# Designs tried in a protein design run: designed miniproteins, single chains, continued (4). Part 83

Each design is a single chain, and the fold is of that chain. pLDDT is the mean over its residues in the fold that is shown.

## One batch from the design tools (miniprotein)

Design m14867
Fold by ESMFold2-Fast:
Structure m14867 (fold): chain A 67 residues (1-67)
Amino acid sequence: AKKAAEEALKAAEAAGDKEAVAALKDALAALEAGDLRTAEAGFRAAIAVSRSPAARAAAAKALEALK
């Protein structure tokens, strides 16, 4: 989950997708704190706001790793 979230963050940053970057940072912080529910919501938000197909796919992979 953490590695997939870091990959998603890099993809969103490379794409200049500011809203996806913010959502992914929040999701990664929640994962680090052990708050899986908040992390799940953050990854879902990142998927919804992401303009980049690569960032969207990586965020979806991070969400899948939580299930």
Scores: mean pLDDT 78

Design m14868
Fold by ESMFold2-Fast:
Structure m14868 (fold): chain A 88 residues (1-88)
Amino acid sequence: GDELAREALRLAEEALRLAVEAVKYASDGDYEKAKKLVDEATELLRRAQELLRRARKEGADPKLLLEAEVALGVAQIAVGVAKTILSK
């Protein structure tokens, strides 16, 4: 339970980092690198969502679940923004 929620939090934080890096590469004109980072961040978000769903079923600590849910939500918004910037 708790270990899955912590891993989901870690993956969400990494996805946010990659999304921010993707925006920087897109700003620099490196759309190929930016797209690769967005794809990687998207896969990390999918994994984080599945781990969080399992953590919730296993009765993980409510505070830890909330922290992971907030981090996942922020990362989802950041990835969405990065995807929008890459749309021509």
Scores: mean pLDDT 87

Design m14869
Fold by ESMFold2-Fast:
Structure m14869 (fold): chain A 65 residues (1-65)
Amino acid sequence: SKAQELAQQIVDEEIARVNAGEMGKAGGLARLEERGRELGLPQSVIDAAVAQFIATLKMHTAPAE
């Protein structure tokens, strides 16, 4: 619960930065992943946050095989 709340806050903040033109989508994604790791969030929570960020900003990602 609390980990998901923190992940949502990070997602919202990095999306806001990208939308404000402060950074590109790839930069926002990298910062989201780094911030999640720094806060000790479970990898599953970070993965969900990454997926939300990608979907929200309609990013093209390389398919994982």
Scores: mean pLDDT 79

Design m14870
Fold by ESMFold2-Fast:
Structure m14870 (fold): chain A 74 residues (1-74)
Amino acid sequence: MMEEAEKLVEEARRLAEELERLAAEGSTPDQILAKAKELGRVVREAVERFPEVEEEALRIQDRAVGAISRFARA
């Protein structure tokens, strides 16, 4: 069970890093939205199934949201 939670957190971290990169590179809105949707699904699953990782998963999502906000304001 804990190992599955760790894998979901790692997947969320990977998706957030990819999303930050796409935002920084000026990728298309469609690519950014698609990656954000994937991140949202993984974070939601982690929080729903493993409340113990909620804080970490939401922190990862906050980083990605910050990257999208920078892109939207540019």
Scores: mean pLDDT 78

Design m14871
Fold by ESMFold2-Fast:
Structure m14871 (fold): chain A 65 residues (1-65)
Amino acid sequence: SKLIDLLAENKIKNDELPVKLEEVKKKIIESVGSEDEEKIINYILKSTGLKSKEELYDYLKEALE
């Protein structure tokens, strides 16, 4: 599943976030060199130092403030 999509569906405000989420996804795909969702998710967690999608959700919530 798409982690970023799940985070947006749960609690993040949509007014500006969809554009930022799409941009972040594109940059991550370029950095990873792959479009595989599992590899992308792993790369995001590794790059941020977070251990789970739940922690990533909290991180993005804080970053938007």
Scores: mean pLDDT 57

Design m14872
Fold by ESMFold2-Fast:
Structure m14872 (fold): chain A 114 residues (1-114)
Amino acid sequence: SRKEEALEYIEKVIKEILETAPEEFRPLIEEIGKLLIEMLKQLPESMHDEVLGLMELLKQAVKLAVEGNIEGALEHLDRAMGLVRTLGDRTGMRELAEKILKKLEELKKKVEEA
């Protein structure tokens, strides 16, 4: 099913990010991944591509941070936060969206300190 494929994709991407991420980022990335998986499980299939888009933005943000492109990393995190807010508003999953936003803000602070 598309839901099964989306879950497998998120798990794969989180694993790839964790393998390349600095030690300090890993707990936050793991928590964000768990929250995104929880969100995907509750969403209709029509909105799964939005969660996959969030995963791609997170992956690019971590990659850019590792490469020393802090400005690019922060821009991708800001885009991810915007999508999370929009998704929360459209789905009524505001509490889960707020939890994801908090973890993204914590990750953004760690990137700014790098």
Scores: mean pLDDT 83

Design m14873
Fold by ESMFold2-Fast:
Structure m14873 (fold): chain A 93 residues (1-93)
Amino acid sequence: MEEIEKEKKKLEEEIKKLKELIEILDATSDNEKNAKIPQEKKEKAYNEALKIVEEANVQEAKENPAQFWLYAKKVAEERLKEAEKKLKELEEK
């Protein structure tokens, strides 16, 4: 059905964006990979990570700045799993 196809495309786009964000967040723990990412792209990813963490209401991430990137990655991974699960459910219909 057309409505299901539109929802699939929306979920596929969300999954792609989350995978890209997770890749940048992973690079924060790898100095070599992190150095290859443009500063503007890192700043954009950091702002997106802040929004995601705030939306998920992860207070520990705000209280432990050194672990912020780990919490942001965990939240992004959780959102990715939810989006992938929803996409599979739509594919089975």
Scores: mean pLDDT 73

Design m14874
Fold by ESMFold2-Fast:
Structure m14874 (fold): chain A 80 residues (1-80)
Amino acid sequence: AARERALAEGEARLAAAGLLPDSPAVRVLRALVAAERPLSVEELSERTGLIKPAVRASLALLERLGLARRLADGRYEAVL
């Protein structure tokens, strides 16, 4: 499916940046893609099991790589 392909492409970019397949950033990206809607840091923490600082660090990395976007309301979405 298109979402599976987009997720695989995002994971390939993270791997190219030196990240392991089940790193915090990969887990956050998977949660954003699976949700099909913008998620808050709190929702991402609940969905991934990561602590909020780890979610924020992962989101900062994903934004730098062009894989996630912060919205005006403070929620995040996957860029696919």
Scores: mean pLDDT 80

Design m14875
Fold by ESMFold2-Fast:
Structure m14875 (fold): chain A 71 residues (1-71)
Amino acid sequence: MFKVSEEGLRKIAEAWLAARPEHRRDLEGKSFKEIARFIAEVALEEWRKTSDLTEEQFEKVKELLDKIVNS
């Protein structure tokens, strides 16, 4: 199911970078996994704070990002 999770992360990453173009420069020339690491750290914390995620949803998102980053 890496195709589905990768597609979802890519879509989120593009939306995230569109709102934060300054970070695009920091991620220029980096692999998808390196981009995912950077975005996962920042975006996941922002989602948790602003999106009112339940603990179960937070764990699912964290697991998904960790799997993509560390696989």
Scores: mean pLDDT 64

Design m14876
Fold by ESMFold2-Fast:
Structure m14876 (fold): chain A 73 residues (1-73)
Amino acid sequence: SKTKEFTEELEELAEKYLESVPEEKRAELEEKLEEGKKLKEAGNYEEATKIYIDILIEIGVEEIVRGVEKVTE
């Protein structure tokens, strides 16, 4: 279940960094986060992971995303 663990770690990271985002941008990213959570609940961890990565990139935490990707080999 490495894919599930990675998806859960990305969700936690997205939620954590979303708290520091300006209100205007946060509303848009919260919609994406909810979409990712729905995909995860449906068992679609791959698509949920892609959405969480997109959120983290838009927040500007690209270096953190690259670090997390290395643990999913």
Scores: mean pLDDT 75

Design m14877
Fold by ESMFold2-Fast:
Structure m14877 (fold): chain A 61 residues (1-61)
Amino acid sequence: MEEELKALREVGEKAAEASRRVQKAYNDIKKKDPEKAYFEGTKLAVEAASEVVELRRKLRE
């Protein structure tokens, strides 16, 4: 139970870090190519969401 709680907290921390990384990448690309920023940002967001879902799935085992 407590071990599971710690794992959930790690998932939350990783999600927060991924979110900040996506925001930074989006802003950097937006200055050079706004359209490309949208597509790259979407891809990074999907990747971050997949990482969180994958961690949750492993905890559910």
Scores: mean pLDDT 70

Design m14878
Fold by ESMFold2-Fast:
Structure m14878 (fold): chain A 82 residues (1-82)
Amino acid sequence: DTQVRIAILNLGIAIRRAERAGDDDVVALIRQAIAHIQAGDLDAAIALLRQAIARAERAGDDDVVRLLRLAIAHLEQARAAR
């Protein structure tokens, strides 16, 4: 699924940026979301990414928030196509 692949690529970039910002809790949530995507559980992945957005917003990581929102949009498109 092209949408899932694009989402995972955006999440990989988000992890790298969150690690550089020191947002270890955001990194952990994104890694859990990727595991759920790989297991085919897009609903659980989207819920975890929404938690990651809330934490990244509190930290002021606008770049991470933008990447996470893009990933959710691609995952929701993949879910809608099922």
Scores: mean pLDDT 87

Design m14879
Fold by ESMFold2-Fast:
Formats: C-alpha cells, sequence, structure tokens
Structure m14879 (fold): chain A 68 residues (1-68)
C-alpha cells in the first residue's frame, strides 16, 4: 500500500507499506526523510493519526492511504 504522510508542521511525504505488523498496526517507509511511520491499519482512502520516527526525533503525523 502507498500513503501520504503529513507531519505536524504540514510537510507532505510519500510512504510505502514496509510491514503489516498486525491487524491493528502497519509500518510504512518514508525514504525522503529516512523515516518510518507507525499507524493503525487503514484501508484505501482512510486517514488516521500515526507516529513518525525520523533521525531527528518522533512526532505525530496524519497518514492517508492512497493505494492498497
Amino acid sequence: AKVKVTDSKGNVYDGTLKEKLSSKMSKYEVPEVNAEVYTPTLKKGESGEGLLITPSGVSKAKVTVTEE
């Protein structure tokens, strides 16, 4: 699956599904900023709050699934 990740500052990044950890949690890779996003498992077109882990720190992000 592919996602759009919007950080707490309004920056938008492309993410790709790296691993489905469980029925309740998915992990996405955001290569542009060497980051990973942890979010509840979402379906295409859904948005949810995620946790964005970058080399500079951890912040909240909005994740929207654009492609399954």
Scores: mean pLDDT 80

Design m14880
Fold by ESMFold2-Fast:
Structure m14880 (fold): chain A 88 residues (1-88)
Amino acid sequence: TDEFLAQIPDEQLLATLDVQLAAAGISLDASLDTKIAFLEALIAQLDRLIVELRARGDLATAAVAEFQRQVARRIIALLREEQARAAA
């Protein structure tokens, strides 16, 4: 739920991103633009996967993918806030 996602600490979301970047072979020192582009590509993949899973009736796996998409969207928002602060 949105309430559950809102209760996850920012540092835990960012730690999740670091693990995903390392698994993808992306440097943790990569620019914020690179990290955001990676997450946007991940969301696009998850959107396609969710449609396929729902079409197959795999609603449980679709719900997991939906949660992963919401996590990625929240991380993008945090990275964009960091960009805005750096520009000030």
Scores: mean pLDDT 82

Design m14881
Fold by ESMFold2-Fast:
Structure m14881 (fold): chain A 78 residues (1-78)
Amino acid sequence: MIDSPTFDNTPLADVIKALFETAGYEVTVETSVELPVFSGSFYNVDPEETARILAKSYGLKLEIERDGKRVTVRISAA
């Protein structure tokens, strides 16, 4: 099956979390700001690159910390 995550009015934190979890990571999303909702589908994308593109599109600052399979994504105002 083509593993293509699809989202409909999903909070951005949940979108980012699902992208990393689909790639096999354990993810924690921390936010200091109210996040937008997202609708769309992704196919064969890098979760880190996609998360950075999404954050930039919404004018948000994104910081990603990796520790093996554990990923912490911090989202704040730019």
Scores: mean pLDDT 77

Design m14882
Fold by ESMFold2-Fast:
Structure m14882 (fold): chain A 90 residues (1-90)
Amino acid sequence: SMDDKLQQLVDQFYEQLDKLLQEARANPSTSSQQKEQIEQLRQQFIQQFDQLVKQAGSLTQRQVVLFAASSITSSGALFELDLLEQKYKR
């Protein structure tokens, strides 16, 4: 179902994001490079969400996909990377 596809896509994004954050926590000096990787990850998943929007059979389904995409762009992960960069500068 579309809900299953959406949930799978969200789960895949956060699994990959968590791995990048774990690496940043272990090596804060790489935080800038990992920010670039996270931005690339976001762009890749935004394209996948765009494809799901095109497959949506109703306005409600379309809105759910768009809200999930917005969640990815507003996630606290970038905030955590900013904090790691600040710690590295100390």
Scores: mean pLDDT 69

Design m14883
Fold by ESMFold2-Fast:
Structure m14883 (fold): chain A 97 residues (1-97)
Amino acid sequence: STIPKLVSFDKEHILSIAEASEEAARWLGRQLYNYTPLKHLDLNNLTPSDEFYLAYLANLVGLEALQVIYDVLKKSKNPEDLEIAKKIEEAIKYAKM
């Protein structure tokens, strides 16, 4: 209910959007940041609930789509995109645990 646009897409559709262009990948990263708890996470003070949510988000979006979004955002010169990339990188780590 807290991610109304993304919950209606399956992992294959999310991946297809992320791979369509660098602008689409940046847009998806910003949607995740603005419409999920990612915006409010303190990466230096993650609670067990935050860690569980990062793993949940990675499962919901799919690891492949998160990797595409991360690879685009980490190359950005925009500080907001770099902040989003760091939070997506943490989600990827928890998905692999």
Scores: mean pLDDT 78

Design m14884
Fold by ESMFold2-Fast:
Structure m14884 (fold): chain A 101 residues (1-101)
Amino acid sequence: SKASEASIELFKKQLEELKKAIENAKKAIDDNSDKKKLSDALIDLGTAEGLAHMSYAIAKLIAEKEGDKKALEELEKLKKELDELTKEATKLQKELQAKLA
């Protein structure tokens, strides 16, 4: 359905934003950035992770209500990517928090 397609496109966009936040967090850590940049990277990473999970939940709800099997199969594959990115984000959040202490 058009609604499922639009929600999946939004979720894909939020996955790309999460990847960007992860890259920025890695750079802030590697560059021994000041506390302001480390704090900003931590906030941005948490925000991007939250938006990715929210967009996934919305897309899944729409696909389930519409009975869109193809959309559900695509979301299952994208969820695996989200889970891997979430694991990486969690590791970076801990490292950023340690550097801010």
Scores: mean pLDDT 90

Design m14885
Fold by ESMFold2-Fast:
Structure m14885 (fold): chain A 85 residues (1-85)
Amino acid sequence: SEEEERAKKLEEFLKDPENEKVNKLMEALELVERYERSPSATEEEKKRYEEALELIKEGEEKDKEAVEKAKKLLEERKKLAEEER
């Protein structure tokens, strides 16, 4: 299946230690999107959101290419999840 092939390639990319930075940025971007869609009043969730924003900001300053790749991978992952539903 084309969907299975794409999912496998994404998993292999995220599993590669050389792509760990991109994977962490993707997780941070996802966390920010989720929090902004449904903001929580809990201190813990707000702290996680602020940590994610700081990570993304630092990434954009130090490695903009990694942030761009993370954004593209997150969108691809969201598309795969939507098509699976």
Scores: mean pLDDT 75

Design m14886
Fold by ESMFold2-Fast:
Structure m14886 (fold): chain A 89 residues (1-89)
Amino acid sequence: MELEKKQKELEKKIREGLALLNKVRLTGSEANLTPEQKELVKLGEAFVESISKPLITIGEMLDKGSTPEESEEASKKALEEGLKKTLEA
């Protein structure tokens, strides 16, 4: 309900932050980022940190031939946990 709306808004910001983070990684420069862009990059970094370990676990499950239902549920749980930690950060 209200949480779903906050999740959608946060997902938009995370996607934008991840795009900026990828651009920074490719150019090797944070020069000339606006304060707003720097905050989005930080949000993207926080999200990646929050989901990095769960994503590795999901990857291992997929490599071991987990069922689609198992990998889907694990992915959903990892995303929800990552969003929760990002909201708390």
Scores: mean pLDDT 68

Design m14887
Fold by ESMFold2-Fast:
Structure m14887 (fold): chain A 107 residues (1-107)
Amino acid sequence: MERIEKMLEKAKELGAKIEVRRLPDGTLAVAVYSDNLEALSLALKALTEWAREQGIELEAVGSPWGSKKIVVSIYPRGSEKARRAAQEATDEAAKKAPYAVGFGLEV
């Protein structure tokens, strides 16, 4: 937890924005966005390492890395609720910055 928290704080210092919403069905929609690809990459690394520590297998759908605009949805494999939450977060993040990731999580 502490190591992941430090990575997220560093990502925020580099310009990453992280917004968390709880949807009506109880899922979390986490929007991560930045004008700085390095900041987004660090935030994404922190979130994927957190998921790995929780034993969660993630699936990612969207733009390939290296594009001028990155829009990716990430969610636990096999979770339709989390997939929808991730897409909502991705859509909101993509309106705010060229580098956008939406995370969906069931809690």
Scores: mean pLDDT 78

Design m14888
Fold by ESMFold2-Fast:
Structure m14888 (fold): chain A 86 residues (1-86)
Amino acid sequence: MAAAREALARAQEYLREAARLEAELRAALASGKASQEELEALRREALEQVARAARAFEEAVALAPEREAEFAAELEAAVRAALAEA
């Protein structure tokens, strides 16, 4: 359980970072002042965080497959909370 919860916590953290980067990308787009290189860098970083979150979630599910639905719901709740605060 502890190792699965640690993996889930990492997935939640990566998705919070992805949400922050998405908010930064939206602000940069709205400003009209960001270069294409800056926008591409933000998109790339956001995608890397999403990929890391997916791997961490897969690790959590592999460690506790009976908790997959619970872990998915907790991850979705964490993402919604992060987006509401961004």
Scores: mean pLDDT 82

Design m14889
Fold by ESMFold2-Fast:
Structure m14889 (fold): chain A 103 residues (1-103)
Amino acid sequence: DLAKKILSDPSLKKLLLERLNELIENGSPETQRLATELIELLNDESKISELNEFLARIQELAAKALQLLEQGKEPTPEQLAALAVWDAINEAIREHAAAKVQS
């Protein structure tokens, strides 16, 4: 469960929040909207069900964006925004994993 993994690890949550704030500063309006929504869900432990549903939706939209790009087709703005958010999540996980190995 990705939501539980993020919420149970304060250092991972912090890294993800930093990546999401960068998307709010530099992203498209759709990317800013999705990043803001994820930050709100991450800051409310009572919304773990909604966080799980959000993460599943983002993963599906990101997968569709990648498939369209591989086919030489243009993804929708929502699909591109979801890909940006999903990439930020994966970057935070990679940075967190690297820090744990090498400190």
Scores: mean pLDDT 84

Design m14890
Fold by ESMFold2-Fast:
Structure m14890 (fold): chain A 68 residues (1-68)
Amino acid sequence: MIKLTEEQRQILRDVLRLEYGLTDEEADKVIEFAEKDGDPEKLREYLRSLGLTDEQADAVVELIRVLS
């Protein structure tokens, strides 16, 4: 289980929206998966379902790990 501060959630949301082209709703879902499930494989699968490459999904998972 990962606990993000409000500032860290904002940074992650901005990265997901501006760099990876996700909607606000999609970015919120990614953050929810990270905080509640904590399962990096489940998070990677969700990111890939949103159209991210394997490399992009791995980069997002690593970003969440660094922020937490």
Scores: mean pLDDT 78

Design m14891
Fold by ESMFold2-Fast:
Structure m14891 (fold): chain A 80 residues (1-80)
Amino acid sequence: SRVEEFKKAMEAIREKYGEDVAEKIRQVYYLGAQGKLDEAYALADTIPDPKLRELAKQIAEAAAQGDSDKVVELLKKIAE
């Protein structure tokens, strides 16, 4: 399911980048899902890696649109 794919991708991100980065990405997702895009972008901008920053912003946008498939796709790209 998409929920299980989300969980697996988030755990892979945690293993690769550490807890702080994984938690920031999770919070960016939740802010996006709430439609709080300005807050999501501000949080994403605290991620030092420019590629992760841009993917996190795209996750927020996809979450705001309710596009769960796109969220999982983007999380898997970060986890690579």
Scores: mean pLDDT 87

Design m14892
Fold by ESMFold2-Fast:
Structure m14892 (fold): chain A 65 residues (1-65)
Amino acid sequence: GAINTALKIQVALLLGDAETAIALLEKSVKDKAKVNQDDLNKAKEAIMRKNVNTAVNAALKVLLS
């Protein structure tokens, strides 16, 4: 579910692994019929900046939409 994916993203970022965090986010949205691309891009940007709290919140917004 969305919460479990967000927690995995948080753990990956705390370990410094932004690539795994992005892959987890992309895998979780792959089968969604509609994704807000602006929210997805903001989540990816936050992950790349390694801003853990912002990235987790942005990912949850994408995953719960």
Scores: mean pLDDT 82

Design m14893
Fold by ESMFold2-Fast:
Structure m14893 (fold): chain A 79 residues (1-79)
Amino acid sequence: EKEKIEKEMEKYFEEAKRAMREKGGEAALPYLERLLELAKSLDDSSIEEWKERVTRLLREFGDEELAEAVEKAFEYIKK
């Protein structure tokens, strides 16, 4: 169950990475939204791990504004 969710998240993470590389943040938004939706089903520690991983990816592509927005969205999910 958790492993199935995380495998699906891995697929969207790779799609977001490809979108960032090819077109930038706007093209990555649908995949980031899917990652956030799936993360709602995870425990706090798994959400924190995915938050770190996704925000690092966005910062590596130089999109600090998007990274900050996604970081806040993950923190909101943890509530």
Scores: mean pLDDT 84

Design m14894
Fold by ESMFold2-Fast:
Structure m14894 (fold): chain A 111 residues (1-111)
Amino acid sequence: MREKLLEELREFLRRFIEQLRKKGVSDEELRLALELEPDKAAEILDLWVRLGEEKTIEKLSEELGISREEAEKLVKAALIRLQIELIEGVAVALGIDPEVVREILRELIEE
């Protein structure tokens, strides 16, 4: 049944969030990752690959007029968003709407 597949997905996503939290990822960074547009996450990751982490943080801080700490959170959020996109791709292959993945993640982060 589809309900069993959704429950297995929910358990997988719960473990995914628990592992990220154990690695020091904050709930603020998790929420930011869910709110990031895929194109924006890709732009940040391209910048990170070309310039490295430190220069990417400095450039984002300067161009967006945000603090270095906020820029660091944005880079981390972009990396998490990439992982979420991979999970969404698997969900689509299984016949699940990617928004369902995001809704489950929001629920798990809030509760």
Scores: mean pLDDT 81

Design m14895
Fold by ESMFold2-Fast:
Structure m14895 (fold): chain A 98 residues (1-98)
Amino acid sequence: AIVVTQSPSSLTVAEGGTATLTSTFSGADPANMTVTWLRAETGEPVAGATLTTSGNTSTLTISNVTAADAGTYFARVTDNATGETAVGPPTTLTVVPP
């Protein structure tokens, strides 16, 4: 089974700053994995952010953070060989004025 971890569990960033969220997965071949970062409020993929996946680690970087970026994020990992899907624990992003 796929196991997904995510850090941090909560993060506070000032407007104009950068938020970095990391997800690490195990229990599957990284070559067969697809990682998608989702907003918990909508269930939709995160837009306007940089996603970098290397080996077992996926990093979501949100630059020039605005109040609209505040909310709950989680990573979904899909094994393309089996169709198995697992999600990590959510991260709550709080955005404060600079």
Scores: mean pLDDT 82

Design m14896
Fold by ESMFold2-Fast:
Structure m14896 (fold): chain A 78 residues (1-78)
Amino acid sequence: AAALIDAAIDELSALGARYPEDEELATLAVMSLAIARRHKFSAEEVAALLARYAEIAERIGASQELVDALRAAAARAA
């Protein structure tokens, strides 16, 4: 789980830097993942967290690239 979280943090940080409209949501997702890593979240819990952020991203009209990255990260964690 730790390696998956670290990879997701790096990917989401890069997306937030590339797409200013996504920066706040990407930052919140990264902070949530850092907390999950500290608290030893299971791969299943990390997958659920990432899937929830993907739903939020879609609802608020974030870029399709951020939505797809969050969904892909959730699938890799599951």
Scores: mean pLDDT 82

Design m14897
Fold by ESMFold2-Fast:
Structure m14897 (fold): chain A 61 residues (1-61)
Amino acid sequence: DAVREEVRRILETEEDPLAAAVRIAELAVKQGLSASTVRRILEELGAPEVARLAREILDSL
C-alpha cells in the first residue's frame, strides 16, 4: 500500500510528532482518506501520539 509506505516514511523522517501529524493530515486530505483510516495506519505503525495529533488537525478542517 503506497499510502502506508508514505506515512511510514514521514514518521521515519519527522522527529517532531506535530510536524509528522501535519504532513500526514495533508496527505490524508490529498488522498481522500478518512480520519479512521489514518488512525488505523498510525496505530499499526506504533505512532499513537501522531494519530491523536493528526485527528485533532483533521477534525479542525
Scores: mean pLDDT 82

Design m14898
Fold by ESMFold2-Fast:
Order: structure tokens, then C-alpha cells, then sequence
Structure m14898 (fold): chain A 83 residues (1-83)
């Protein structure tokens, strides 16, 4: 599906940009920046899961949601450590 592939490619670009912002915020000790960038990554991964489920790939969708939840926990703990 060309439309699904295009949406996934856009989300991949957004994920890379948000990951870069997370790394930069972490390097600066910016707890607020870590939370903002981390939330953008979590939201992007959840959107990937939604698209994969809509495409009928429930296993890949479930994996994506699991990764989003694990990252949400990591980002919260990291922000608490930096605050």
C-alpha cells in the first residue's frame, strides 16, 4: 500500500528528529526537553502501531505499542533523574 508506505516514511523521519532532540536534551541535562522529545517519540510509535493495525499487521502493531510503553517509562525515569 503506497499510502501506508508514505505515512510510515513520514513517521520514520519524525521519529529520527525527535530522537535527536531527546539526545540533545539529555546531553544538556534538560528535564523538560527530555519529557517533550520523549513524548513526541512515544506518540509517533503509537501512530505507527495504529497504521500497522489498520493494515492488518496486529503482531507488528502490538510490538510497536510495547516499545512505546517501555520508552514512556524510560523517559519519565530519565527526566526525574535530571530534575
Amino acid sequence: DAELAAELAELERRLAEAQKRLDEAKARGDAEGVLRAGQDIVDTLRRVGELLRKAGDDDAADLGYGQAEALATYVRELAEELA
Scores: mean pLDDT 81

Design m14899
Fold by ESMFold2-Fast:
Structure m14899 (fold): chain A 72 residues (1-72)
Amino acid sequence: IEEKLKELAEKLGISLETAKLMYKVAVMAANGVSQEEIAKNLGISKETVSNYLKRLMEALGVKSAQEAVDKI
């Protein structure tokens, strides 16, 4: 998982910390947590949650948060 997050960060041109945050968002979404609750729990906007999920899914070529988590 850690090595794959480093690869993802490099591929997206982002920091490892941002890649870790995107992964946390995907894990919470895959577990059925709403985007509103994820935003509240992480102290970010719902728009940021939506954008992180979109970017992660596009980078991995998947259509759901569960598939994204399964690929990492």
Scores: mean pLDDT 80

Design m14900
Fold by ESMFold2-Fast:
Structure m14900 (fold): chain A 100 residues (1-100)
Amino acid sequence: VKTKEEIIKEIVDAYNDPKTGKYVKEDLIAEADKLKLTGVDKNDPTQLANAIWDYHIAQGVSEARFSGFWQVRINAAKLLAAGQMTQADFDAWRQKRLAA
């Protein structure tokens, strides 16, 4: 199980990676908007990731569950960037996740 510091670092690193950053940024902004988070700089991945973590932990989400959900998102973006996942499959996966 990743610590807060480990998973936040992986999210920030993936945001700053030009191959994955577009998808990680979209997912961070979408989650912040879904949670109605205000006062967070949407261009600062560290602020976004920490605010989303703090909200979910306060709501009783486990660190393991939070880390698992974000690891899946980062891995999917990496697979898409590596050409191991099609854009259509990635988009379908994201839509199913948003509908749940």
Scores: mean pLDDT 77

Design m14901
Fold by ESMFold2-Fast:
Structure m14901 (fold): chain A 65 residues (1-65)
Amino acid sequence: APVTLRGTILQQLANTYRVKFDDGRVAWVEIDWIKQEVTITFEDGTVLHGKLLSFDGKNLVISYE
């Protein structure tokens, strides 16, 4: 089943956002707005690809497998 991550935006640089997720992890999230897809790079170097489910400029919700 897909995993859902919820996060708060800490910083923005163009289409890349520094996000703190509800699980305590921090990552850089690159958003492809046309495809509604995200690339998530965690501070430990883990890279995930997922879908953007919601974005309001302060919070985001993403899904990955």
Scores: mean pLDDT 86

